# Designs tried in a protein design run: designed miniproteins, single chains, continued (4). Part 31

Each design is a single chain, and the fold is of that chain. pLDDT is the mean over its residues in the fold that is shown.

## One batch from the design tools (miniprotein)

Design m13118
Fold by ESMFold2-Fast:
Structure m13118 (fold): chain A 55 residues (1-55)
Amino acid sequence: MDGHAAAGASGAGGAGGGPEGQRAGLVKYNETGRRGGDSKESALAGAEAGLEHPA
């Protein structure tokens, strides 16, 4: 494969690459975690804190 077009890599916001994609994923996950358990909500909040940290 000569696929250097980055069709899936550059647009990988939802893959946990960019803050936008991670934010959108957290919202969806929070809905499911709300029914599944509170520990998931805490983990989601911790993940957001990680995004706040600039490398």
Scores: mean pLDDT 48

Design m13119
Fold by ESMFold2-Fast:
Structure m13119 (fold): chain A 70 residues (1-70)
Amino acid sequence: SAAEARRLLEEALAALRAGDTARARELIQKALSVVTNPEARASLEAALAALEAGDVPAAQFGLREALKNL
């Protein structure tokens, strides 16, 4: 659901603010399993790729964009 996706993404943002990139990755992957909107999915995939590259600011941007498109 959109409410579940929003909760997961807000938790992912909080994890990134705390420096817990592993937790953020887990939450983003879980959000991808429940998000159906193509724009939100693309933003989440970009956020996941940014975390794999170590680019936390880009990951945060992707999560915020996904939240706007839920």
Scores: mean pLDDT 87

Design m13120
Fold by ESMFold2-Fast:
Structure m13120 (fold): chain A 86 residues (1-86)
Amino acid sequence: AEAELSDRDLEVAGAAAITGSAREAAAILGLSQATVSRRLRKLEKLGFVERDPKTGAWRLTEKGRALLSSNPAVQAAVARRVAAYA
């Protein structure tokens, strides 16, 4: 199986991709920065997220985009939380 991920892993991937920041993703999701950073490291090792080499910002890989596209309810929930936070 390619990576068994929880909905929270998907929320972390989505929020970090939208904000580019583990700190902002943590604030939006109501999680600790340490929790978000650990989950992002897991997701990076699995190939779902990467850092922009120029800015260090978190981004979805093509594999990560495909995963979130197959989970539209999670993607929509994250987008609503980001919009409410901004």
Scores: mean pLDDT 79

Design m13121
Fold by ESMFold2-Fast:
Structure m13121 (fold): chain A 59 residues (1-59)
Amino acid sequence: VEELLEKAEELVKQGKGEEALKLLEEAQDSIIRLAIEGDLETAQRAGEIARKAKEILAK
């Protein structure tokens, strides 16, 4: 999941918001599972990446 989040952040930096959101969607089940297990930091990081990606799409 960490590697997927890093890749999504890189896509956001490149202005590829749609690709970043798709990557997060593919990892959604793993992110939810980690949040249930107490890894709220990973869930928050994914949410921040999604927010930035949506801002790119609103250009």
Scores: mean pLDDT 75

Design m13122
Fold by ESMFold2-Fast:
Structure m13122 (fold): chain A 81 residues (1-81)
Amino acid sequence: SKETIQRIIDLLRQKRYDEALEEIEKLAEEYDPSKAKSPWEVQQGGPFHRALDLVRRAREGDEEARDEAIKILQGILDRLK
């Protein structure tokens, strides 16, 4: 949902990476392109996986990865209407 994505962005801005990782892992796990054929879910699958990888790197001290993850998640949020 929009609220979940916004929460992840806020957690990343606060450098609460463990909490952000938990939330994005749950969101990525709910996305199943083999089961859900909605155009929106297919379009966001790749960005969600990329954001997940970037949050993992941010947790290990990569500040550039944090900024890129926020940018990707904001892009998804903007496309949600």
Scores: mean pLDDT 74

Design m13123
Fold by ESMFold2-Fast:
Structure m13123 (fold): chain A 100 residues (1-100)
Amino acid sequence: SAAEREAALRAAAVRVAERLRERALELMEEQGLPDEVIEEVEERLEEILEQLRAARSRQEVLAALGEMTRLAAEKLSPDAYSRLLAELSRLVQEALAELA
């Protein structure tokens, strides 16, 4: 059903977002960001992940993922952000394969 397909897409998006969160936090730690800043980012990422889990449309999913990438871009160096985008591409490919 359409509802089952939407649920599967949301579940895949959540899995991608959770792995992206883990990688972003790892890269922030590698940059030597203060623990206090990393904790604030982790809390914001958890709020975005909750929004993603509650998303009822493709637009809401994209908005939540956009907030995650924007937050990462603000905190990461250009090199670290480039590595994060490469990881995002890989995670999206894996998620699409699982949905096929």
Scores: mean pLDDT 82

Design m13124
Fold by ESMFold2-Fast:
Structure m13124 (fold): chain A 57 residues (1-57)
Amino acid sequence: SVKELALEMARLIGEALGLDVDQLLKEIEESSEEQLERLVQVLEEAARRLGLPVPAA
């Protein structure tokens, strides 16, 4: 699901970017489906630029 993908990507990208992963995961749990879709797109772009693995959608 989009939510599961967002959670996985947040863990990968958040760690790489030095973000508060716990806070990011909380925000994902509280987000709407449309917000999650936008977040996934942003995280996918960031992952590609950082050379990080992208989880299967």
Scores: mean pLDDT 75

Design m13125
Fold by ESMFold2-Fast:
Structure m13125 (fold): chain A 61 residues (1-61)
Amino acid sequence: MSEAQKQMREAFDEILSKIKDPEVKKKLEELKKEFEEAKTHEEQNEIFNKVVELVEKYKEE
């Protein structure tokens, strides 16, 4: 695993620990599974961007 992949994984875990909404947390856990299954850096970055979008949408409340 590259340094960038490791940083993204750590950021993912940190985001999950801060989310208290069970529906958002479930979606994030599903995205984390997709991230771990991703074979390319481009695919992993795309999944991580989806995580950021979901978190930003949650903050709008």
Scores: mean pLDDT 74

Design m13126
Fold by ESMFold2-Fast:
Structure m13126 (fold): chain A 72 residues (1-72)
Amino acid sequence: MSIFEKLLERAKELLEEAKAKNAPKELLEKIEKLIEEIEELIKKASDLSVEELVGRVLRFIGELLDLELQLK
């Protein structure tokens, strides 16, 4: 499984965890937005340089960590 697929799967898992915890709508919307951005990157991956792909993956990891900390 690629790093993109792992990020997408974890973001989707986080959304289900947030829903189960009755998280605020704003937090749910942020997670849903992250899922959309990861899905868009996967669709456009062939059009991007390796350097751009690495940069976007690092950004998504940072955003995912921030959202996970907000759920604690």
Scores: mean pLDDT 82

Design m13127
Fold by ESMFold2-Fast:
Structure m13127 (fold): chain A 67 residues (1-67)
Amino acid sequence: SAEELLAEGRRLIAQGRYAEAAELYRRAIELDPEYGEAWRNLAVALLRLGRDGEAVPYAAKAAELEA
């Protein structure tokens, strides 16, 4: 499920495995595109990778969905 992918992604983030966490968050978005937390977590993972420009649109989508 999308929630299980988020939980596993958080585990990877705790290990510093940001690129792998981002991949799981992308899969969570594919399963549930309305799951704002998945968009937010992907944006955070991208920021930790130094990919700030890529993070911005995902953060914006998360804000839209979580409002």
Scores: mean pLDDT 85

Design m13128
Fold by ESMFold2-Fast:
Structure m13128 (fold): chain A 121 residues (1-121)
Amino acid sequence: KELQALTYLLAGISYLNKGEYDKAIELFEKAIELDPNNAWAYQALGESYLKKGDFEKAIEYYEKAIKLAPNNSRAYLNLGKAYFKLGEYEKAIQYYRKALEIDPSNEEAKKFLEEAEKKLK
């Protein structure tokens, strides 16, 4: 069952990298059905929805990912990006700061933090 979940996860990542977001989402949903505690699959769902422009669904899945893996700097970075796209700049700053607290070397989080802070000026 876990090997089947991993197979769906890896196939989903392949489709995500090709820009086939709906197919990726279908495969990640199957992975989660088989392994509902897989933080990586929730992160990948969040990223797929973020790339589709469905920022509210992206937030939902990134929040599930961080509940399962609370030291995931990338999930906090992407959660901040989703809030930034919704115009929720104060929330975006909060999550970018959390990403940098977990990984101070995350240059992407630092860059997006600066962009979000400029929006509040």
Scores: mean pLDDT 87

Design m13129
Fold by ESMFold2-Fast:
Structure m13129 (fold): chain A 42 residues (1-42)
Amino acid sequence: KKDVENYRKKLVEWIRKNAEKYLGTEEDKELFDKAIENILKG
């Protein structure tokens, strides 16, 4: 599980880096954060 969590974290960081420039509003950022939370929860 620890190793899986590490890989998931790396994937999330990559997604944040590539998606951040498309997030224009506070609401969009909040929705994105909820989606990331779901990914991290598994």
Scores: mean pLDDT 71

Design m13130
Fold by ESMFold2-Fast:
Parts: sequence; C-alpha cells; structure tokens
Structure m13130 (fold): chain A 80 residues (1-80)
Amino acid sequence: SPELEQLKEDAIKKMKEAEKNKYSEEDVKLLVETILEAMKKYKLSEKEIKEIMEEMLSVIKDEKLKEVAKKVFEEELKKM
C-alpha cells in the first residue's frame, strides 16, 4: 500500500540520519519507538512490521546502533 511504502521510506531515512548524526542509544531507542507507534496507528500486520524492521536494520552500519534498534523491535513484536 502507499502508506506502507511511505512508512518504510521514512523509517529508512530517519535511521540513516541517526547514524550520520551519531545519535545516542537513547535517541535511537526513542526514534525506533516513534516509528513503531506510527506502524501501530496504521494497524500493520506482523509481516509488514518485520519487513520495515529488516529494511531499517539493513541501512545501519554501526553494530551497536543496529543492536539497540533490533532489541526495541523484538520487544515490541513480542507484545503483538
């Protein structure tokens, strides 16, 4: 859907900006939580959320930031 594609594009863009601007772990957690809340508002399926998560994680080169983002996504998916 157009909404899913837009959310994915925004999520990827924000993650690239976070890495470029050297966001703290706390800022990355807040960013991931904000993206997840947007996905919840659109009532995306678990499959759609996982696809966006994988795309976001694929653009992060910093392993520590990737771990933080992945952990937040995993905790949120566990609640669904």
Scores: mean pLDDT 77

Design m13131
Fold by ESMFold2-Fast:
Structure m13131 (fold): chain A 84 residues (1-84)
Amino acid sequence: MELAEEAIEHAERALEAAERGDITAAIGSILAVIGVLLDAELQGASEETLEAIRLAREAAVAALQGKLEEARRLLERAREARER
């Protein structure tokens, strides 16, 4: 799942940026995840791919909100959804 992998990588960067307090970089990474989601929807991606990307977006947003533990849990769920 190419698009799901890309979204997860951007969400990982959002979490890393948030952990170091770089809110601007975290916002940039969240916008990248949103871009991947829009591209996936326009391409008619599978529900499994869309679910993984949505979880990656939720993880990135949670990271921006300072919910780092929740962001890690959502990122794990996104990875699991991508593998299934």
Scores: mean pLDDT 85

Design m13132
Fold by ESMFold2-Fast:
Structure m13132 (fold): chain A 66 residues (1-66)
Amino acid sequence: MVEEARELIEKAIELAQDPSASKEEIEKALREAEEAADKTDDPEVHAMVVGARLLYIGEEVDKELA
């Protein structure tokens, strides 16, 4: 479960950094990662999800400005 959540988080990070990925696709991946993390109750996994969300916000701001 923890490993599954980490894999989903890594996928979401990869999508957030992919210039061809849509906002909807990235948001879906982040939601799936968040749901998996919620099931683990692992503070490290929750911290990773927050990091992935912040990365996505940064990428979205860059896309809007570019």
Scores: mean pLDDT 75

Design m13133
Fold by ESMFold2-Fast:
Structure m13133 (fold): chain A 64 residues (1-64)
Amino acid sequence: MEKIEEVLRLVAEGTPEALQRAIEIVKTLSDEEKKELLKAVESIPDPRVRARARAILGAVGYVL
């Protein structure tokens, strides 16, 4: 899904502005889209990028 790809791109970029935008997008996701994002996060090979993605999910109150 386009939104999930955008979130992953912003997380990989890692700037404060990009991370804030990623959080805003995650807040707009449906339950199904959040499940797809979770699956995509599990597939991130870089542990630092994966940790950032998990932090964003935590910031929006999504429990993994």
Scores: mean pLDDT 76

Design m13134
Fold by ESMFold2-Fast:
Structure m13134 (fold): chain A 96 residues (1-96)
Amino acid sequence: MERELEIEIQGSLTLMEITIGKKAAEKGDAEAAVESAERAARLVRELGELSGQLELAEKAVELLEKAKEAAKEGDFEAAVKYLEEAARLVAEMIEA
């Protein structure tokens, strides 16, 4: 019960950071998008350890790194798509 709640809280915080990054990318704010992706990647790693879903966490981190690179290159459409895919994996990780 407590671990399930911790996973849900951490997952919600991670999804919030991804949403912030997505909105930054949609506005063409590369710096904010990169910072949000980096914060989300740290939260995803913690979520992976809490949930025991290390493989899904690794895939989500890879997508967040791709989003970060796309944002740095000014490819905000690709950055948004990678962030959305990462959010989908995070949602899978918090499902009990």
Scores: mean pLDDT 85

Design m13135
Fold by ESMFold2-Fast:
Structure m13135 (fold): chain A 62 residues (1-62)
Amino acid sequence: SMEEEKLLKELVEAAKRGDDREALRVARELGRRGIFPTPEQLKKLGASDKEAESAVKLVRAF
């Protein structure tokens, strides 16, 4: 959905900025919605390998 795509983009942008508070907020929202991105999906949105792996782990923690 458009909301899912928006949240994934927000997660990637927060990771790129090193904004841990925003990354945590978005990751929790994704986890609550049952949306668990793959590293490949986040890399397509501009995340590096390290950013994608870190972000995936953060979402799965919820």
Scores: mean pLDDT 86

Design m13136
Fold by ESMFold2-Fast:
Order: sequence, then structure tokens, then C-alpha cells
Structure m13136 (fold): chain A 67 residues (1-67)
Amino acid sequence: EKKKEELEKKAKEYRDMIDSFRKGLVAARNQAAADGDEARLQASIDNINRLIKEFEDKAKKYEEEAK
């Protein structure tokens, strides 16, 4: 079986999740700007940035293993 393809698929899944999180940040910023809720915006940024870092680390691991 193509182990490399499985690892590449896993890396892509994490990359897709990162893109989703980045889109979530844009939506959260737009909503907070409309509501004036800066505290909610900051909490959302902190949480999503933590998740992005975790998923980037996982994606890189799978990308390296796929080589």
C-alpha cells in the first residue's frame, strides 16, 4: 500500500483545517468589529492561533514522513 499517499492525505487534512481556522479568524474579526466586543475577538484569536500552531506542527510531521 502507498504509505506516502496516506501521510500526504493526513498533512493535507491538517492544512485544510488550518485554512478553515484562518477563515474563522476573519469572520470573528468582522463580527467583533460590528459588535464592538474586543475581548471576544482577543479570546478567539488566542484560541485559533494555538490550534493553528498545533496543526502546523502535525502537518509538517506528516509532510516530512511522506518524503
Scores: mean pLDDT 77

Design m13137
Fold by ESMFold2-Fast:
Structure m13137 (fold): chain A 68 residues (1-68)
Amino acid sequence: SKVLEAQRKAIEYGRKLGMELPPKEAIEKARQFGREIAKKYGLTDKEIEQAALAAELGAVRGYRERLK
C-alpha cells in the first residue's frame, strides 16, 4: 500500500529528526516531510495529513528516546 509506505517513511524520518533537532523544529520539519512524501505518492489530502501526523509521532518518539 502506498499509504502505509508513505506513513512508514514519514515515521522513520521523523524519528531521526527528533533525535537530532529541538522538539518544535523536529515536529515542523517532520510534518513537512510527511506531506511531501505523500504528495509524491499521489495520495489524497486526508492521507497527506495522516502522513504528517505519522511524521510528528515519529519526531516525538525520537525526542523521548534521546532523553533516556
Scores: mean pLDDT 86

Design m13138
Fold by ESMFold2-Fast:
Structure m13138 (fold): chain A 92 residues (1-92)
Amino acid sequence: SEAARRAAARAAEAIRRSGGEAEVRVEGNTVTIRASGLSTEAMFGALSGAVAGEFAGAEAEVRAEGDTLTITLTGPSPEVAAAGAEELARGL
């Protein structure tokens, strides 16, 4: 959806402002954000945002490998997935 794509773009921008690189993918009611080069502080912000996304009704899966963090947010609708991605952007 348009809302999910806008929210994913905002999360990518927040990651870049934190000094990292971001790849985002939106598929139906799922938003996947892959971030690399984040500082430890920015990683904690992203994790806090993912948890806040779960309170917004999305299900969050987080994988960390080296300096790469992959967050998958799945909602019952694209709008809920978008809300989760917006919380992630706020955490950064």
Scores: mean pLDDT 77

Design m13139
Fold by ESMFold2-Fast:
Structure m13139 (fold): chain A 64 residues (1-64)
Amino acid sequence: SLDVEVNEALALIYEALGDKDAERGNYKSAAESYRKVAEIYRQAGLTDKADEAEKKAENLEKKA
């Protein structure tokens, strides 16, 4: 549906922000961005992608 496509686009923006923060060593901000990605995917019903984003956030928090 259109809502799923819009949510996927929004999630990609937050992924890009998180990746840039991680590249800069800002692991807390990167983890927060990936938690937003997980929330967006869960609201869209994309459970597997949401779980993947949560795992990335956890790994980033461990580096902080």
Scores: mean pLDDT 83

Design m13140
Fold by ESMFold2-Fast:
Structure m13140 (fold): chain A 75 residues (1-75)
Amino acid sequence: SEKDELEKKARELEQKAIELVNKADSLTPEQQALFDKVLDYIEKARFYIRQGNVDKAKEYIEEAEKLLEELEKSL
């Protein structure tokens, strides 16, 4: 289902974010803020998945992906 695809995407984004941070020797305050925001948007996406609001869940997944790409480029 679309919800299952979104939950899978949320898990993959969370795992990638954690792996990126774990590979870094240290984070700058800006990188830490980006990481925190990625996790916050993933949590918001999961909240909307649980509520059945697929459109909002997609929005937060897309925002999390953009922030994760920004974090990856900064590392």
Scores: mean pLDDT 87

Design m13141
Fold by ESMFold2-Fast:
Structure m13141 (fold): chain A 56 residues (1-56)
Amino acid sequence: DVLKRAALHDLKITEEQAKKIVEDYEKGVSPEEIFKKYGVKLTKKQLEDVKKALEE
């Protein structure tokens, strides 16, 4: 969970939002849908980095 939260740090979201994003991902929601829900726009590289961190 530390690595997952570290990957989300550069997105300038709150720690509470980061926790909810991780929880939604663990429930099977895709990262793309989660970030769209919270209005976070990611570059392709940022999205790939977050996906890798969430898979671990």
Scores: mean pLDDT 67

Design m13143
Fold by ESMFold2-Fast:
Structure m13143 (fold): chain A 68 residues (1-68)
Amino acid sequence: SSQLERARQQILDVLEQENVPEELREETLARLDELIARYEAGEISEDELDKGMLRVLLETLARTRALR
């Protein structure tokens, strides 16, 4: 879905702007891709995907800020 690709890219842009460490970036991308795969398999709703992606982003930013 182009909407999912845009949402994923927006998160990637934030991770770059916030200088998230490579290891944490890779972990975050794996978590996002798992959520997207579960949504595409019909295991979670669009609302659950949106909330999950936001939670992953916020947790990653909090972990990055704790390292500063």
Scores: mean pLDDT 84

Design m13144
Fold by ESMFold2-Fast:
Structure m13144 (fold): chain A 72 residues (1-72)
Amino acid sequence: SMEGVEEALELIERLGAYAAVRGVDEGVALAQKAIEALKEGNIEEAKRLIREAGRLAGRPDLAERAVEALEK
């Protein structure tokens, strides 16, 4: 749903911010790629990128919340 995509985008932006605070440039880049995958409608690639961004940001819990939002 559009509401689920908006929720996921907010959570992905937060993952990018956590990665930036930790100095993990790869995590920031993965969060940006996840946003682009969502814009392209590639939900499966977005989920993969979200989970990797969450791992690098130290917030896998937040990544799973973003994935759940996309499944609404």
Scores: mean pLDDT 87

Design m13145
Fold by ESMFold2-Fast:
Structure m13145 (fold): chain A 65 residues (1-65)
Amino acid sequence: NEEELRKLLRELGFSERQIESVLEAVKSGNPVIVANIKKEIEELAKERGLEEVAKRAIELIDQLK
């Protein structure tokens, strides 16, 4: 669900511009780009103590590609 992913990315502290970039990259279907985005989400979540939010966001990314 794209709307749920947008909400989780905002909770992780992504700007609207960054959220649109993430969604465009996920929709590209490029596995390297998608893997890099997942890594960025995990690193940001670890720094902020939001690992559960990151896990759910990554699950939604896998559902969209």
Scores: mean pLDDT 80

Design m13146
Fold by ESMFold2-Fast:
Structure m13146 (fold): chain A 83 residues (1-83)
Amino acid sequence: MAEEAKEKAEKAIELALEALKLAGKEAIPLAIAAALRAAGALFLAELAEKTGNEELAKKALEDAEAALELAEEALKLAKEEKE
């Protein structure tokens, strides 16, 4: 669970950075929100591994999945703005 959260959060950060590189004014705040949520998910996943806390691992996964969805939306919006 914590490992999956880290993997998904890392993917969200990669997509958010790609969206920021394509950069339109409307995509930027969504990409930043995705990156911040992904960073939070990584922190919770590390804390869950260190403490063995399954609730933190679950929250990290949920936050990572939400960050990934935001990053995918940001990238889609950035590609539309690039047109």
Scores: mean pLDDT 80

Design m13147
Fold by ESMFold2-Fast:
Structure m13147 (fold): chain A 73 residues (1-73)
Amino acid sequence: SETLTKIIALEIRAVGHFLEGRPEEAVRDYKEAAELAKKAGDNETAQNIYRRASEMAREAGLEDLAKELEKEG
């Protein structure tokens, strides 16, 4: 589906941003991917994406953002 393709593309881009040392941009892409999954009714995928984004935000020292992402996951 078009939605699934977009989710995959956003997750790949998020990993790229993280590897480039841009964790805030990576988290934005993960958050967008999670919201797309949620809108498609796939709450399990959305929760898993929020969890990955939260872990990455925490690793980068973005504690407030990590806590917000944990509440969604």
Scores: mean pLDDT 83

Design m13148
Fold by ESMFold2-Fast:
Structure m13148 (fold): chain A 61 residues (1-61)
Amino acid sequence: MPSEEDILRALAEIYEALGKIDEKRGNKQSAAESYRKAAELYEQAGDTEHAEEMRKKADEL
């Protein structure tokens, strides 16, 4: 069975993908919100490095 951490990482990947889609569409605000959500989920999953990358992407928008 997937652990809670595995589920959180999977959700983070979904939000990262949504952020990329919104960024490509020019929806910078929605993209930043999705990247911020992905960062929180990666951090909760214990993936601090990936969380920092997502925060950087959100801040650059």
Scores: mean pLDDT 84

Design m13149
Fold by ESMFold2-Fast:
Structure m13149 (fold): chain A 68 residues (1-68)
Amino acid sequence: SLLRQAAVLYAAASILEVASDFLLRLAEELEAAGGDPARVAELRAQAEADRRNAEELRREAEELERQA
């Protein structure tokens, strides 16, 4: 079922969105604590990647819904 496939992709996108938000909060906390700037940059880069991947999964899910 295309609707079932879309639901799985929406769930995956939601997980990545939560992960992205968590990584951004960790980066902010680490920066505030005077942590390694390179580690802060890595966390922010991973958060951005997770956000972009979530957007791609949502677009794919929306396309599957339109075909259903």
Scores: mean pLDDT 90

Design m13150
Fold by ESMFold2-Fast:
Parts: structure tokens; C-alpha cells; sequence
Structure m13150 (fold): chain A 80 residues (1-80)
């Protein structure tokens, strides 16, 4: 089974999604960054990378998004 997220990490993801749906990309990026931090501390490395990539994209950090996308692809290769 995949590692489970804490309630705090789940709440951060929900807040990020709500902010994104409201068009508040900067606020959404901050919430996704917090979710990534919590997921990483919990050993959910895949979720942490995905949340960090979403945060970078919404913040307009194209270089960081490209770097994280490469890390996600490498992690996906190792899981197969």
C-alpha cells in the first residue's frame, strides 16, 4: 500500500485546491508547498514531489517545475 498522509497534509492539499479553484494561484502555491513539506516529513516522497511541482508551476517558477518534473519521472521509473 502507498503511505498514507496525515490530516494536516491533507488539509494543506485541500486548501491549495480551494485557492486554485478561486483563481488565487499565489495562495494555492503556498498551501501546496506546505503540503509538500508535511508529506516529505512523513516519508511520502512521491506526494511531496508532486505537491512541490504544483506549487512551482502555480508560482510561475518554470525552472524549479522542470527540475521537479525530472525527479518525478525518475521516481516513477524506480517504482516500476
Amino acid sequence: SLPTLSEEAKEALIKGEEAKKAGNNKEAAEHYKEAARLAEEEGNYGTALLAEALAAKLAGDEEKYKELKKEIEELSRKIK
Scores: mean pLDDT 81

Design m13151
Fold by ESMFold2-Fast:
Structure m13151 (fold): chain A 102 residues (1-102)
Amino acid sequence: GEIEKLLKEAEELIEKARELLKKKDVAKALELVEEALRLLDKALKLAKTKEELEKIKKLAEKVLELAREALKLATEKEDIDRASALILKAIGLIIEIEKKLK
């Protein structure tokens, strides 16, 4: 279904971002992390089952880890600011999912 496509695309972006962070390409990694979060937010709006919510949460937690890693590697103010904003956004998404999980 639609949600499976969004989750697969988000997972592929997460993996590409991880590879970019290994190469210390923080700016490009943050761009992919932001796009993955956008897809996960869209998936959350479509989610109907506990299983779907748990899958979104797992990917959101991976996004949070990547954003934190990007913050540690970031040297430019723009990258530091973007990573910090994405950390807060990922935390917010995880909290929203947890509230829906009962």
Scores: mean pLDDT 90

Design m13152
Fold by ESMFold2-Fast:
Structure m13152 (fold): chain A 55 residues (1-55)
Amino acid sequence: SMAERAREYGRVTAEHAGLPPEAQERLAEWFGEHPDSTVAERAARVAELKAEAAK
């Protein structure tokens, strides 16, 4: 399904961004919930999770 592919893409994106495992799972879930999300929306979510992980 599109949601499954989006979730997998989110997981790969999170790994490339250097997010910790907990944040990787959160990004993957978000992509799966928003399979029609834009590149800009996805980049914003990655930035949010990176900021959270830096604390």
Scores: mean pLDDT 81

Design m13153
Fold by ESMFold2-Fast:
Structure m13153 (fold): chain A 86 residues (1-86)
Amino acid sequence: MTIEIRARGLSPEAVRDVVDGALGAEASGGKVEIEVRGGEVHATVTDANYAGMMAALAGVVSAELQGAEMEVEVSGDLIRYTIRGR
């Protein structure tokens, strides 16, 4: 499973939560590439297992609970989370 996170307009706290989620996926055996620029986060997790998927999702949900809007796209072995700050 590949997970892509594309976030913009996030608070510093929401950025941290999204990054921590992606790093949790790496700790679970996934391969992670993360780019952070201000309120933008682009993260890709390759070879995510169930624990890695849950870690990434927890970060994304935390950003949504902080007022960001979330959109999910599933295509084959790819899950993409698009997150926009308000």
Scores: mean pLDDT 83

Design m13154
Fold by ESMFold2-Fast:
Structure m13154 (fold): chain A 63 residues (1-63)
Amino acid sequence: MMTGATQSILGSIRNNLISQGYSQTFANDVITQIRNQLQQNPQPTSQIGSIAMGIVQQRISNI
């Protein structure tokens, strides 16, 4: 189950992607991938931000 802190981190990442000019569809796809990754390999809240940013960077580099 995702914590409020995890949801806040994901919301911030989504908003940052949209602010940088990425589409809402792309931002939502990235957030969905991060959620799926965290469900398959749960991480402590302190590591969620760095893991999420790793996924964001990988997705951006593949555009």
Scores: mean pLDDT 76

Design m13155
Fold by ESMFold2-Fast:
Structure m13155 (fold): chain A 79 residues (1-79)
Amino acid sequence: MSPVEALEAALKAAIDAIKALAEAGKKEEAIKAAEEAIKEIEEAKEEVRRLLDPETAERAVELLERGKKELEELLEEIK
């Protein structure tokens, strides 16, 4: 599995888990998980730019930006 494939799978799993918490009525847990995930995404953006080749880093940053936007939209919906 490439770093980009692993990242995409991890982002999807995290977003799906947070959506499941929100659907189950665990609003506070869903909010906390989404905020923690957004923080981890910001940290990951810096790390991928430093560790990966430019082309792979660009794809990874795009995935991270999309994941962050989806989590921010989910937070607004939950709140």
Scores: mean pLDDT 81

